# Ledger of designs, part 72: designed miniproteins, single chains

Each design is a single chain, and the fold is of that chain. pLDDT is the mean over its residues in the fold that is shown.

## One batch from the design tools (miniprotein)

Design m2661
Fold by ESMFold2-Fast:
Structure m2661 (fold): chain A 90 residues (1-90)
Amino acid sequence: MDDLSEREVRVLEALMKLTENGEEVSAAELAEATGLSQSTASRILRRLEERGIVESRRVGRTTLYRAVPLAAIAALIRRVGVEFDKEHGL
């Protein structure tokens, strides 16, 4: 199974924080929050959407994104678990 990259984790954590009250954010807003380019943020968001971790909605010419809370938490737990196993030599 494909694990989240460090950059994907950063994007997902920022998205979860920005959308925690049910808000939606654009790729440009997420890029500002993460220090990534808009093109990089858009590519990562699309990949996370394909995995069911993020949902998108189109409003005019803008695509808005939000985290799927349970799927996002599960993906982050899996990532942390892999790092914990490596740290403890399991």
Scores: mean pLDDT 74

Design m2662
Fold by ESMFold2-Fast:
Structure m2662 (fold): chain A 72 residues (1-72)
Amino acid sequence: SLEELLERIEQLEEIYAKSKARGDTESAKMVLKRLIEELRKAIQLAIERGDTELAKELQERLKKVEAELAAL
């Protein structure tokens, strides 16, 4: 469900922050790649539910995550 995907995204963001704080670039990259996958799924479900505001928020989050992965 969308709710389960959003919970997973929050958990992955916390894992990313911890990996980054440890200087674990390899783990950080893996987590960002997983975040991109989960965000794409959440965006699709938000669009299907007609939640335009949530879809836009998730799209901006995706853009930031993609930029961060490219910078690592």
Scores: mean pLDDT 88

Design m2663
Fold by ESMFold2-Fast:
Structure m2663 (fold): chain A 70 residues (1-70)
Amino acid sequence: SRLEELKELLRELEEALENKDIEKAKEVVKRFYELLGQDLDVSGLSDEEAWELAEGVLYALRRLIAELEA
């Protein structure tokens, strides 16, 4: 289900951020945008831009999951 996909993305993103794995964080961010019908080229992002975007996606995932579970 979409909820299960979002929960898996949240888990993977939290692990990537905890491990400071920028490449994994970029992968999860790209997959999140794909679920929204968007193709994001993460290869052009600096590490700083990728971390800032990943933090935003983390917040968005938590909010979306909470809304779907309500």
Scores: mean pLDDT 85

Design m2664
Fold by ESMFold2-Fast:
Structure m2664 (fold): chain A 79 residues (1-79)
Amino acid sequence: EAAALHARALELEAAGRLREATILALEAAALAALASGRPGAEEIAELAERAREALLAGDEEEARRYLEEASRLAEEAAA
């Protein structure tokens, strides 16, 4: 479940394993978007996945761009 993955990401962050924490948080965000319903959910999940891939490739700037876009869409979907 997305909430469980997010909780695990916070535990990893507290342990100083920030990269692993961020990757799990992005996976949780993608799952949460898909579970939340259909308005923009697939697009939000795609952006979260692209951000995760960018982080794995070491491109933090590109990852932040995708995260910013995903967050904006998630806020609109929640309205």
Scores: mean pLDDT 67

Design m2665
Fold by ESMFold2-Fast:
Structure m2665 (fold): chain A 61 residues (1-61)
Amino acid sequence: MSQLEKALEAARKMLEAIRAGDTAAFEAALNEYNKIAAQLSAEEKAKAQEEIGKMLDELAA
């Protein structure tokens, strides 16, 4: 998987943890996302933020 794909997978795990109310799983997924995001280009970071924003909007709606 590309670094962007790994970042989006970590973001998906964060959302799943939120839905489950699993704080420990959320923290683990957030930590993995941050490690992967540090390796992303500016363009990939922008794309990841856009996709995560859409996921959060869907969760909030």
Scores: mean pLDDT 79

Design m2666
Fold by ESMFold2-Fast:
Structure m2666 (fold): chain A 99 residues (1-99)
Amino acid sequence: DVEALIERFVQRVRDRYLALALARAPPEYHAQVEELVEALAASLRSVLLKRKLSPQEIEDLERAFDMVERGVKASELSPEQIAAVLKFGEILREAIENL
């Protein structure tokens, strides 16, 4: 189920970025940060649905996100993994532009 895979991926990205943003933001901005992260998650979901990705492509994006979050060095990535990381970056940029 492509929609279920998209929701799992979006929730993972949302939860990670919310944790990072809240760790950096002063407490008085936490409510605004939460609203912004939710808006980004909704935009990301929309972009992923619009792109009509296969289940495999969504799983590849989820793995690329995990590798970026773990700080894996580019020299340690295969060409296919580098392509997935670049595609994730493109999708994230489009999601931010659509806010």
Scores: mean pLDDT 85

Design m2667
Fold by ESMFold2-Fast:
Structure m2667 (fold): chain A 62 residues (1-62)
Amino acid sequence: SEELARAGERAVREGKLSEEEARIIAEAIAKANEVPLTEEAIELAKENPVQAGGLALSLAGK
C-alpha cells in the first residue's frame, strides 16, 4: 500500500519512525505472518527502523 511504502522509505532514509509509522509497518508484518499485532512488535520496529523499513518495502511491492 502507499502508506506502507512511504513509511518504509522514510525509515530506511532517516533511520527513525513515528509511532503511527511503526504501527503501520508492524501491522503489515503481523498480517503477512498471520500473527496478532503486539506492542513489542511496534517497539522493535521503532528500535530497528532500517530493517523494519526494508521489510515494509518488500511487503508494499506485493
Scores: mean pLDDT 81

Design m2668
Fold by ESMFold2-Fast:
Structure m2668 (fold): chain A 87 residues (1-87)
Amino acid sequence: MVEEAKRYLKEAEEALQKGNLEEALRYAEKAFELARKSKDLETLERVYDLIQRLYLEALKKKDEETAKRASELGRDVLATIRKLKGA
């Protein structure tokens, strides 16, 4: 599961580099789901960093829908990170 989460994160980063924001968001969602289940704090923090970059890129492209989804996902990722650090 940890290795699979890191594979989805890599796919999300590649999609973001290519400007495929919707694809990057989908892979980030999968990476988050797996990292959350495995409680992999390192991967969760990497997912959060990617989502912040995705949000900024979406704003730059005036993609309001992707920016909103990235913001929502980022809040869930951050809440998960905080819970794991406080537990």
Scores: mean pLDDT 85

Design m2669
Fold by ESMFold2-Fast:
Structure m2669 (fold): chain A 59 residues (1-59)
Amino acid sequence: GRLYRALADYTPVEPDELALKKGDIVEVLGRAPGGFVRARSLQTGEEGLIHPAGLEEIE
């Protein structure tokens, strides 16, 4: 899948959002409503919604 790095820490605002720390690597699985993407954390194995503006593509 496409790999991205988190540019900053992120605390979930909505229950379906993924918590991130700066430097975490996520795999983007698909698009979601509201400009979000569905992703999986490679650090925790958790899946959830994240905003792509906080991500940097690394592959």
Scores: mean pLDDT 80

Design m2670
Fold by ESMFold2-Fast:
Parts: C-alpha cells; sequence; structure tokens
Structure m2670 (fold): chain A 64 residues (1-64)
C-alpha cells in the first residue's frame, strides 16, 4: 500500500509523461512540478528530484 502523497505523485508523474509524449510540454511541466511536490510531501526526495528534472526538461522544450 502506497502513501497517499506518493500515490498522487505517481499519478501526476504519469500525466506529465503522457503530456510530454504528446508534445504538450507546457502541460507536462505543470504535471511534473505537481508530482515533485507530492513526492516531497511523501518524503521521497529521490522521486521528487527526478520529477523536478523532468519538469526542467519539459520547460526547455516548451521555451519557458
Amino acid sequence: TLDPEERAGLAYYAKGQAAYNAGDYRTAEEYFREAARHFRAAGNLEKAAEAEEKAREAARKAGL
């Protein structure tokens, strides 16, 4: 059983990845930021850092 915050982080991460694969980099950046926030709340700093890196990658692709 996953922590509710970790479950939320995984859900947002999946949405971010789907948006990224669809070329919607602005939406992907927002979802990856939400995923990182939830992973931090769960105390999973490794997954939070991974989500933050994905958000930065999406931001670059979006021209942000």
Scores: mean pLDDT 88

Design m2671
Fold by ESMFold2-Fast:
Structure m2671 (fold): chain A 73 residues (1-73)
Amino acid sequence: DMDALIARVRKVSEEARKKAYELAKKQGLDEKQQKEASDIARLAAGDAASDGLSDDEAIEIGIKKAKEYIDKV
């Protein structure tokens, strides 16, 4: 079911994006870095969900990738 997959990918991507944005903001990153961290989480979570991982697993992967970026800045 392609429509259900698209809806799920969109949902988990957005959730990961929001969580990464708040994490970057709390760690004192600037607006550009906040956006970059959120974009990294969004893309990574979307890819994981498209590969058949659960919502929770996809979101965790997104947050992990965003955190790797945050730790390098």
Scores: mean pLDDT 87

Design m2672
Fold by ESMFold2-Fast:
Order: structure tokens, then sequence, then C-alpha cells
Structure m2672 (fold): chain A 99 residues (1-99)
């Protein structure tokens, strides 16, 4: 069976929390953290695009974006504005790809 929306959200939450913990342990720069987060989110959306319809994918992507922004606001608030821009860019790219 396809993973549920809750399973997708929990998987993304875990992956983002692990990335942020690793970034702290490795003393990554803000720029490195943002680029690794962008790569992670692109990989997630690419995988979901092979499993879900365009309509489901867009809905899940929007929810994933909100969850990611919430986690970053709580754990690394100084990155919040830049992460919001990354999410907006990825959602725009996704909407263009679904033509």
Amino acid sequence: AKPSEEEIVEGVRGAVLELLARARAENLSKEQVIEELRALLRAILRHLSTVYSPEELLRYAERIGKVVIEIVREKEPELTEEVEKVVEELLKELKESLK
C-alpha cells in the first residue's frame, strides 16, 4: 500500500531533525545546511512524484513545506527566513513540472 500522509510527514520530520542534528555535530555553515536541506527536500519530492498523482503530490509537498518550516523555527530559528525561501522555490519548481 502507498504510505499514508501521516507516515510521509513523520518520515520527513525524522529526516530533517537528523539533518539538523548532524549539521550541529559537524559544525556546518548556514549555507551548507540550507543546501543539504534543499537536496533532501528535492530527493523526497522526486520520490513522491513516482508514487502519487500530481494533485496528491502538490498537497503533500505543501504540507511537507509547512512541517519543515515549523521544525526549523523551533530548532534553528536563525535559518527560518532562508528555509521559507527554499520551500517557496521548490513548490514553484514542482508546480511548473506538473504541466
Scores: mean pLDDT 84

Design m2673
Fold by ESMFold2-Fast:
Structure m2673 (fold): chain A 88 residues (1-88)
Amino acid sequence: MAAPVVLSVTVDPATVEKTVGQAAEAELTVTATLSVDGKEKTATATVLVRVPAQPEAGTTTLTVPVELTVDGQKVTVNAEVTVVTKAA
């Protein structure tokens, strides 16, 4: 079998908002579109992500590796989530 090729990755929600000094937990739905042996396939996984408390307000990107199974083959995709920390 040819190795799966990742065509696109989407994350819902794409943004996690929290306040300075707070940790947040978000349940993310990650959907990837992959090409497997010339066929376009979609795989979806749900991942619980814990975002640590930050001392300052700002926007950062969190990269979450997510393991998907497509046609019996395991593929790891990187999901990017925007973390917005708001001042208290």
Scores: mean pLDDT 79

Design m2674
Fold by ESMFold2-Fast:
Structure m2674 (fold): chain A 87 residues (1-87)
Amino acid sequence: MLEEVKREEVELAKKLGADPEKVKEAFELFEKGLEAAKKGNKEEALKYYEKALELAKEVAIELGEDAEEVEKQMEEMIEKAKKKLEE
């Protein structure tokens, strides 16, 4: 499902005029964070999640008002993953 979500968000960002490469990079960093979390490396996972969140916010800035769908979904996914590290 992550590959499908990534594809959908990249296409949506492209439609809205954002840089699709930033969206791809944010998802790649998020995926690296998930792999680190799976291995029990909370510190590495958090580092990747923080970087992914920074890129998601940059995409939101580029999109302005149109950012709501792309930014909210990406940020929510990253924040939920960070929260699971504390559980």
Scores: mean pLDDT 72

Design m2675
Fold by ESMFold2-Fast:
Structure m2675 (fold): chain A 58 residues (1-58)
Amino acid sequence: MADQVQASLQKLKDAGSDTLPVLDMSLPSTPVDDIGQYYGDRFQNNANAELKLAEIKK
């Protein structure tokens, strides 16, 4: 069960971490310490995505 939640979060992150559903993040069943890393990673992803977008978009 826990693996299912982690797998879903990973898929969402891979498909679009910048557009993660709030509901999914607020309903983690039993994510070990992943919740802290997930939020931290989201911040990093947003910054990186914006930076890359600025360069690629041109």
Scores: mean pLDDT 53

Design m2676
Fold by ESMFold2-Fast:
Structure m2676 (fold): chain A 92 residues (1-92)
Amino acid sequence: MTPEELARRRAATEHGRRKIQELSAEGKRKVDELAKLSPEAAVKVRGTMLKGISEVSEAMAAGASLETIDRVIEEAKKKFDETYEKAKAEVL
């Protein structure tokens, strides 16, 4: 592996870690707000958030490219947002 390739892998991992922190913080806030309306709905949405974080972590551990990590993050966020909006609509 070239020094350039190693630098790219490190940048991808650093980016993934930052995005996991952002998703965790935003997701926790939304889950906590939903829990005030329905603890059951909050548990379901939290489960989707944790699964998404796990998928991003697995991609990073596998040495995925920055583009692949971004795609996994995007998919995880989309699934979380869809689950959150459905749960919110059901408890409103």
Scores: mean pLDDT 82

Design m2677
Fold by ESMFold2-Fast:
Structure m2677 (fold): chain A 72 residues (1-72)
Amino acid sequence: SKEELKKELLKAIGDILRIIGDIIELERELEKAEAAGDEEKVEEIKKEIEELEKELKELRKKIDELSEKLEK
């Protein structure tokens, strides 16, 4: 149903917004860690950002697929 697809789309959009917020916060923490010379923390944060960017890519793909189904 269109209602079910719309709910899934809204959830995916919400997840994207949350992850973007998390990335922004992590980028801020990364700048602080780099300024402090904390190489271990820099590596950890970079890894977390990469994982979140991968999750964003999958969610964007899901949104595209759901949007196409809603147009049918």
Scores: mean pLDDT 86

Design m2678
Fold by ESMFold2-Fast:
Structure m2678 (fold): chain A 69 residues (1-69)
Amino acid sequence: MFLSSEEIKKLSKEFLELVKKNKDDAAKSTGAILAIIGALIDAELLGDEEAVKFAEEKLKEAMEIVKEA
């Protein structure tokens, strides 16, 4: 049930791309943002500061995209 640091980074990237692709679809973009938040929580639980920072940066990018949509 816990993601590895590599999986957290990969999923954060993939879900950010889903937000970019679906910025006009509130349900899909919200789901993708929630998935990035889940990856961030997993990074915090692992204590991987690099993975936490990576997921936070992708979450901020996703939030900015949705705000401008």
Scores: mean pLDDT 80

Design m2679
Fold by ESMFold2-Fast:
Structure m2679 (fold): chain A 56 residues (1-56)
Amino acid sequence: GPTTEEVAREIGERLDTIGRALEALLRRERGEEPPPLTPEERAALEEMEKKLAEIK
């Protein structure tokens, strides 16, 4: 199975990606230009937007 170190690294990467995507979402809500995003950060942002739309 995966090692504890591999799991910790994956969790850390996901948290960083989510944080950057959330910052971009909040800036857009305020009418500000979003910060530049990596493809992974952009994908996370799109997934968050989709899930929020499904809940509302």
Scores: mean pLDDT 75

Design m2680
Fold by ESMFold2-Fast:
Structure m2680 (fold): chain A 73 residues (1-73)
Amino acid sequence: EKFEKAVERLAERLGLTPDEKEEIYKRIKELNEQLVKDIRETDAKSSSVEDTKKAVADALIRIGDLLDEIIRR
């Protein structure tokens, strides 16, 4: 999976423990599933491309917040 590879690269660069890597993987997977759901709901409402862009931006912010939480920044 692309997320597994991304988390693996991040963990290698940050020197994360296996437990921290697994936690990041699970949370990123959850955020991705939520993003897909949000995009589908936005599409079902016949919303503009701008609404879809906002959903993606919000998801990226949540991922950033998650990383900050895990590395205790």
Scores: mean pLDDT 68

Design m2681
Fold by ESMFold2-Fast:
Structure m2681 (fold): chain A 57 residues (1-57)
Amino acid sequence: SAAAERERRRAAAERMIARLRELGLDKAVQAVEDGLRAGLSLDEIQRRALEAVLEEL
């Protein structure tokens, strides 16, 4: 179960990175990568990615 949860979280984060990269939002990509490396929850990763997107607008 824990391994399946981690894999699901990784897959969701990888999809976010792919989409953000297509949009050229490098700071948001970095925020997702940093959040994954730090072991943050998906909700926290999404929040930080959104903050990075808003800073690039």
Scores: mean pLDDT 81

Design m2682
Fold by ESMFold2-Fast:
Structure m2682 (fold): chain A 82 residues (1-82)
Amino acid sequence: AALSPEELAEAARRAAERARGLAEKIRRETGNEEAVRAAEEAARLAEEAARAAAAGDVERALELLRRADEALKRAGEILRAS
């Protein structure tokens, strides 16, 4: 079954925490500031998704999480290209 708004908010909050941790790891291990910015954008979008889900806006939360995933994919692409 689909996540409840409360479960989606918690999942989005955890996604934001993971993305922030990834940004810090990228900075420490690679120094690639473009990849760090992409991971930080993913964290911001996931935090916005958590707020949208908490407000009951599941459609907006899912769209923001999709955009967060795209930002994480960009971070990976930048690292592979470097």
Scores: mean pLDDT 86

Design m2683
Fold by ESMFold2-Fast:
Structure m2683 (fold): chain A 58 residues (1-58)
Amino acid sequence: LTPEEVARLKAYAAFAEAYSTGTLDQAREAGIKAGVEAGLSPEEAQRLADEMVARVQA
């Protein structure tokens, strides 16, 4: 796995964990935070989190 792939997986895990116990907004924020902390740019982390929100709402 590349460092970027690991960072994306960490963002997904944080999103899923937050969503299991809270709101979609909280899950989005958790995913962005985890992604940025793992090395994604804020823009990439926001885009990834928005994609996860869209998939859940579809």
Scores: mean pLDDT 83

Design m2684
Fold by ESMFold2-Fast:
Structure m2684 (fold): chain A 80 residues (1-80)
Amino acid sequence: SLEELLQKIEELVKEMLTADEEEREKLFKEIEKLMEEIAKKLSPEKQKELSDLMVELKYAIDNNDKEKVEELLEKIREIV
């Protein structure tokens, strides 16, 4: 289900925030695969919004901005 995919993404994002550089890259590739599966089930308008939020999410993770990461995950849940 979409909810199960979102839950897994949220768990992987939390792992990324505590992971080393190599593991972080592997985890983000898994997140991208799960997001692609979600995007296939969305309208084109929502797919574009999700794509933009994914760019912001990666930036927030790379900066270890936990507050912004949580905000962006909440926005992603609203779109899905």
Scores: mean pLDDT 84

Design m2685
Fold by ESMFold2-Fast:
Structure m2685 (fold): chain A 55 residues (1-55)
Amino acid sequence: MGSEEEILEMLLELAASNPSMPVETLLALARQFLERQGVPEERIERVLARFREAL
């Protein structure tokens, strides 16, 4: 994973590809994905906050 901005863009593409998926489900999947990629917790919280605001 690159910058916070690159992660956010990827998550927004994921949301666009799954328009019928609830926001809470998207956030849960995004968190699991970032955890699997080894992204630090502090960065996950920041990215997910921005992702939530963009939805």
Scores: mean pLDDT 79

Design m2686
Fold by ESMFold2-Fast:
Structure m2686 (fold): chain A 60 residues (1-60)
Amino acid sequence: PSEEELIAAAEELIKENNGEITREDLEELAKELGVSVEDVVQAVVRAVKRLKLKLLLFTG
């Protein structure tokens, strides 16, 4: 998948789990998308930064 698709999938995972992401969730997403768990972790970090930026843009 593209980097944008990975970040979008990570954002959805965060939303579905109310921010409580387990190792199993990361492993399942990595398997589903055909990427490493490390790639999913990086996508989650980027997704969190993007969601935080969106919050600042909408509340500021």
Scores: mean pLDDT 76

Design m2687
Fold by ESMFold2-Fast:
Structure m2687 (fold): chain A 57 residues (1-57)
Amino acid sequence: SKAEKILKIANESGRRIQDVGKEGERLAKEVGDEAAREKHQRSLEITKEMIEKIEKL
């Protein structure tokens, strides 16, 4: 169904967003940008919650 295809795309996109967020957090930590690090951590938490909710559908 179209719904199944959308969920697959959403999961794949979510994983890519997680990878970008992890890299951003790592770089922010290396340069000592605490505010940017915290923002990336929040983004990763939201993305993780989204993926978990999609997987439970």
Scores: mean pLDDT 80

Design m2688
Fold by ESMFold2-Fast:
Structure m2688 (fold): chain A 70 residues (1-70)
Amino acid sequence: AEDERLLERAERLLKEVKEKAQKGDPNAIIDIGVLEVFAAVLAIYSEDPQVAERARKLLEEASKIAKEIE
């Protein structure tokens, strides 16, 4: 339940960050960093395999955006 709530928040943040990153908003860099940390923790430590898989996909998307921002 707690991991799933955290994942839902991270997924919402990803949508926001995608738009901000494309516009060059410096806040997007901070949000991406936070998102990567949360996604990595959930992907590695979540006992729910469905949450872990969603977190892994979230981490991949966040990492792609982070590389584009630099």
Scores: mean pLDDT 77

Design m2689
Fold by ESMFold2-Fast:
Structure m2689 (fold): chain A 86 residues (1-86)
Amino acid sequence: MTVKLILKGASVGQKLHAIGGGVQAELNGGTFSSKTEGDTLTVTVDNASDEGRQAVLDAGQGVADAGGTLSVTEDGDTLTVTVDAS
């Protein structure tokens, strides 16, 4: 499956935490990529394992706990986690 973590208005520390989650997911057999456009960071993990999916979910929750609103949507084979920290 593909897992996406989208951060809006996040601090540098929150962005680093999200990137750490993506790297952890790749170490568990997925392919990590990240993209920053203005105030939005998108972390994408293609072919995420169950451990990789959990790592991204845990990273999203950690970002939200630091200051933000978490939402999760699943559409087919894609899980999208969004944290609005703005």
Scores: mean pLDDT 84

Design m2690
Fold by ESMFold2-Fast:
Structure m2690 (fold): chain A 88 residues (1-88)
Amino acid sequence: MTSEELEELLIERAEKMARETDGDEAKREALLAQLNKDAEALKKIIEELKATLDEETRQKLLRKINELMASENLSPEEAYKKALEELK
């Protein structure tokens, strides 16, 4: 999984959540704020991975991060920590 594919999945998820919160401004604002925070955290993680890990290991971590975020509704930081533990 590429970083671009992961960003695309986050955007798609955000659009779905925005549709589901139609008419609730407070909930929508909270989701947009969380999404922006998650996107910043994810970008930082990707840059760290590019600097420290080989391509194969990086791709495995990114796939696991996406899986954990999707299945367990974890933040990118929480998913990253858990992915590191599982891939040891």
Scores: mean pLDDT 72

Design m2691
Fold by ESMFold2-Fast:
Structure m2691 (fold): chain A 100 residues (1-100)
Amino acid sequence: SEIEKKVKEYYEQRGLPVPESLSKEEKIKILKQKLVSLEVTKSLLEAELANLAPLVARMKLPEEEKEALRAAEEAELRAAIAELDEEIKEVKELIKKLEA
């Protein structure tokens, strides 16, 4: 189960044993905490993306190397943000299914 996978990740990340039985309410609480963490991480990556061009512009590198570095870093940040957006969507859907 996708819900069981996300709950297991929560306990493993904290070095805690996964309980054999969790209430629906406890599962919802865990998923909502994971959602907050994902949204915070996304905001930090979006801030990094927004600051990338001025940061690279200040580097003492040839213009061609600056553009290549900016493009590569932008691609990586956009890919990471897209992956987080998918996980946020999945977690929101799991919460909705549990609350139904």
Scores: mean pLDDT 85

Design m2692
Fold by ESMFold2-Fast:
Structure m2692 (fold): chain A 64 residues (1-64)
Amino acid sequence: MITGEQMGRLARVMRELGLRLGETPNAEQLETIMERTGLSREQILELLSLSPEEFDRLGVRAHL
């Protein structure tokens, strides 16, 4: 299960990379996110495919 701390790290990395929900990260962006969050490639792609409402439910907005 993805923790709130990992979601906070993901949100911060996304801001630094200029990456938005619904965007597919390139290989370099994906590697950076993996290194900084500890999330797998599959977890990152799943989270980035979420609607803004689903992303908000995971508490990500609280860490933006």
Scores: mean pLDDT 71

Design m2693
Fold by ESMFold2-Fast:
Structure m2693 (fold): chain A 94 residues (1-94)
Amino acid sequence: LEEAEKLLQKARDYLEKGDVEKAIEYASRAFDVAVQAGENAKTPEEKRKAAELLREVADIFGEAADKSKDPQERRRLSILAVAARLEAVAFEIE
């Protein structure tokens, strides 16, 4: 969870600086780490924390999609945002 939080903070910092490519890179890594953390979670609190991080990942992908001028990249990022939100919901219902 700490690893995902650090990656997510870097993604957010890069988005604020206008480095969309770096933001996508770090958000994608945060997505993978947060999903793995949720799958390995042993308590409801850990699953809820993974879900929270996945929602933040989804927000970053959504914002990056809005900033992208490439239709293919915009589509890919929008799909990733939806995927992150679905993973978050899956962890919360347990």
Scores: mean pLDDT 83

Design m2694
Fold by ESMFold2-Fast:
Structure m2694 (fold): chain A 96 residues (1-96)
Amino acid sequence: GSEVVEERLASRHPLVRQRADEIAAEDKKIEKEYKEKDPVKYFVHSVRSGIRLIALHLAGTYAESEEEVQAFLDRVDARLDAEKPAWEKYIEEKKK
């Protein structure tokens, strides 16, 4: 599972485990806050969490430093934050 991959990558880059734990904690917080109140926002956040985790595994595998891991994640997070309003609008339009 992803946790086994994260533990292995953390032996090379301890930051990988820290960021994976933070992503998991944020996902649970967003589920609690939005799952019933705003299912669209919850769904978008869930998708974003999945993308962030994949990005973390990619960076953890190929990055030569923790600074490079963080820079890659920062770039992905900036892109995801920019796309979020468009994704929410698309879903609302498809739901009529």
Scores: mean pLDDT 80

Design m2695
Fold by ESMFold2-Fast:
Structure m2695 (fold): chain A 97 residues (1-97)
Amino acid sequence: SAAELAERLRRLAEEIRRIGEKLIEALENNAPEEEIQTLASQLLTAVGEAAELLRQQGRDDEAARLLALAVEAAKAVQNKDIEKFREILEELLELIE
């Protein structure tokens, strides 16, 4: 049902926020690159799942925007640009909350 898809999307939003917060902490503390890459991979997986749920809701444009923001997030992580990553994370969450 539409309500079940919306609930699953809300749970993914909570997971994305949790992973994003851990990734910000890892970047701020200069965590090992392997840890940063693991968290980034988990974030991209969760965002991909959210994009698929948006498509199931007929929200194809929002799904495409979410995936584009995921690419921007990966670049911000690679550049250690914490402020840019924070901005992108909030834009991602606005699409799915």
Scores: mean pLDDT 88

Design m2696
Fold by ESMFold2-Fast:
Structure m2696 (fold): chain A 67 residues (1-67)
Amino acid sequence: LSPEAEKLREQAHIAADQGDLETALSYYEKALALEPDNPQLHFELAVIAEALGDTELAAKYRAKAAA
């Protein structure tokens, strides 16, 4: 991860740890915008989307993480 994407990922981890899954999703999406082909970010986004109950979004990110 670039330093900028890593910082956003750290903010996402903090938000998720606080139970703010919507904020965590937002930070992961910002990190993904900087590194769109990063499978780790796709995997982390899938986990957060599933926790939010967004099954379609979770499936989309899981498919990209597996590619």
Scores: mean pLDDT 81

Design m2697
Fold by ESMFold2-Fast:
Structure m2697 (fold): chain A 56 residues (1-56)
Amino acid sequence: SLQQGQQYIDLGQQYDKQGNYSQASQYYRQGSRLYQQSGDTGLSRVANLMADRLSQ
């Protein structure tokens, strides 16, 4: 759901701020999947791009 997607994005941001990029990336990807399942392809794409930056 959109609400669950947002929760995972929030978790990703928390880990990102802590410098834990591996965990942040995983949470962003999970949020992306939930947004995609909810039909929000725009938010899904943004979340996936955020994960890709941290997985460099």
Scores: mean pLDDT 84

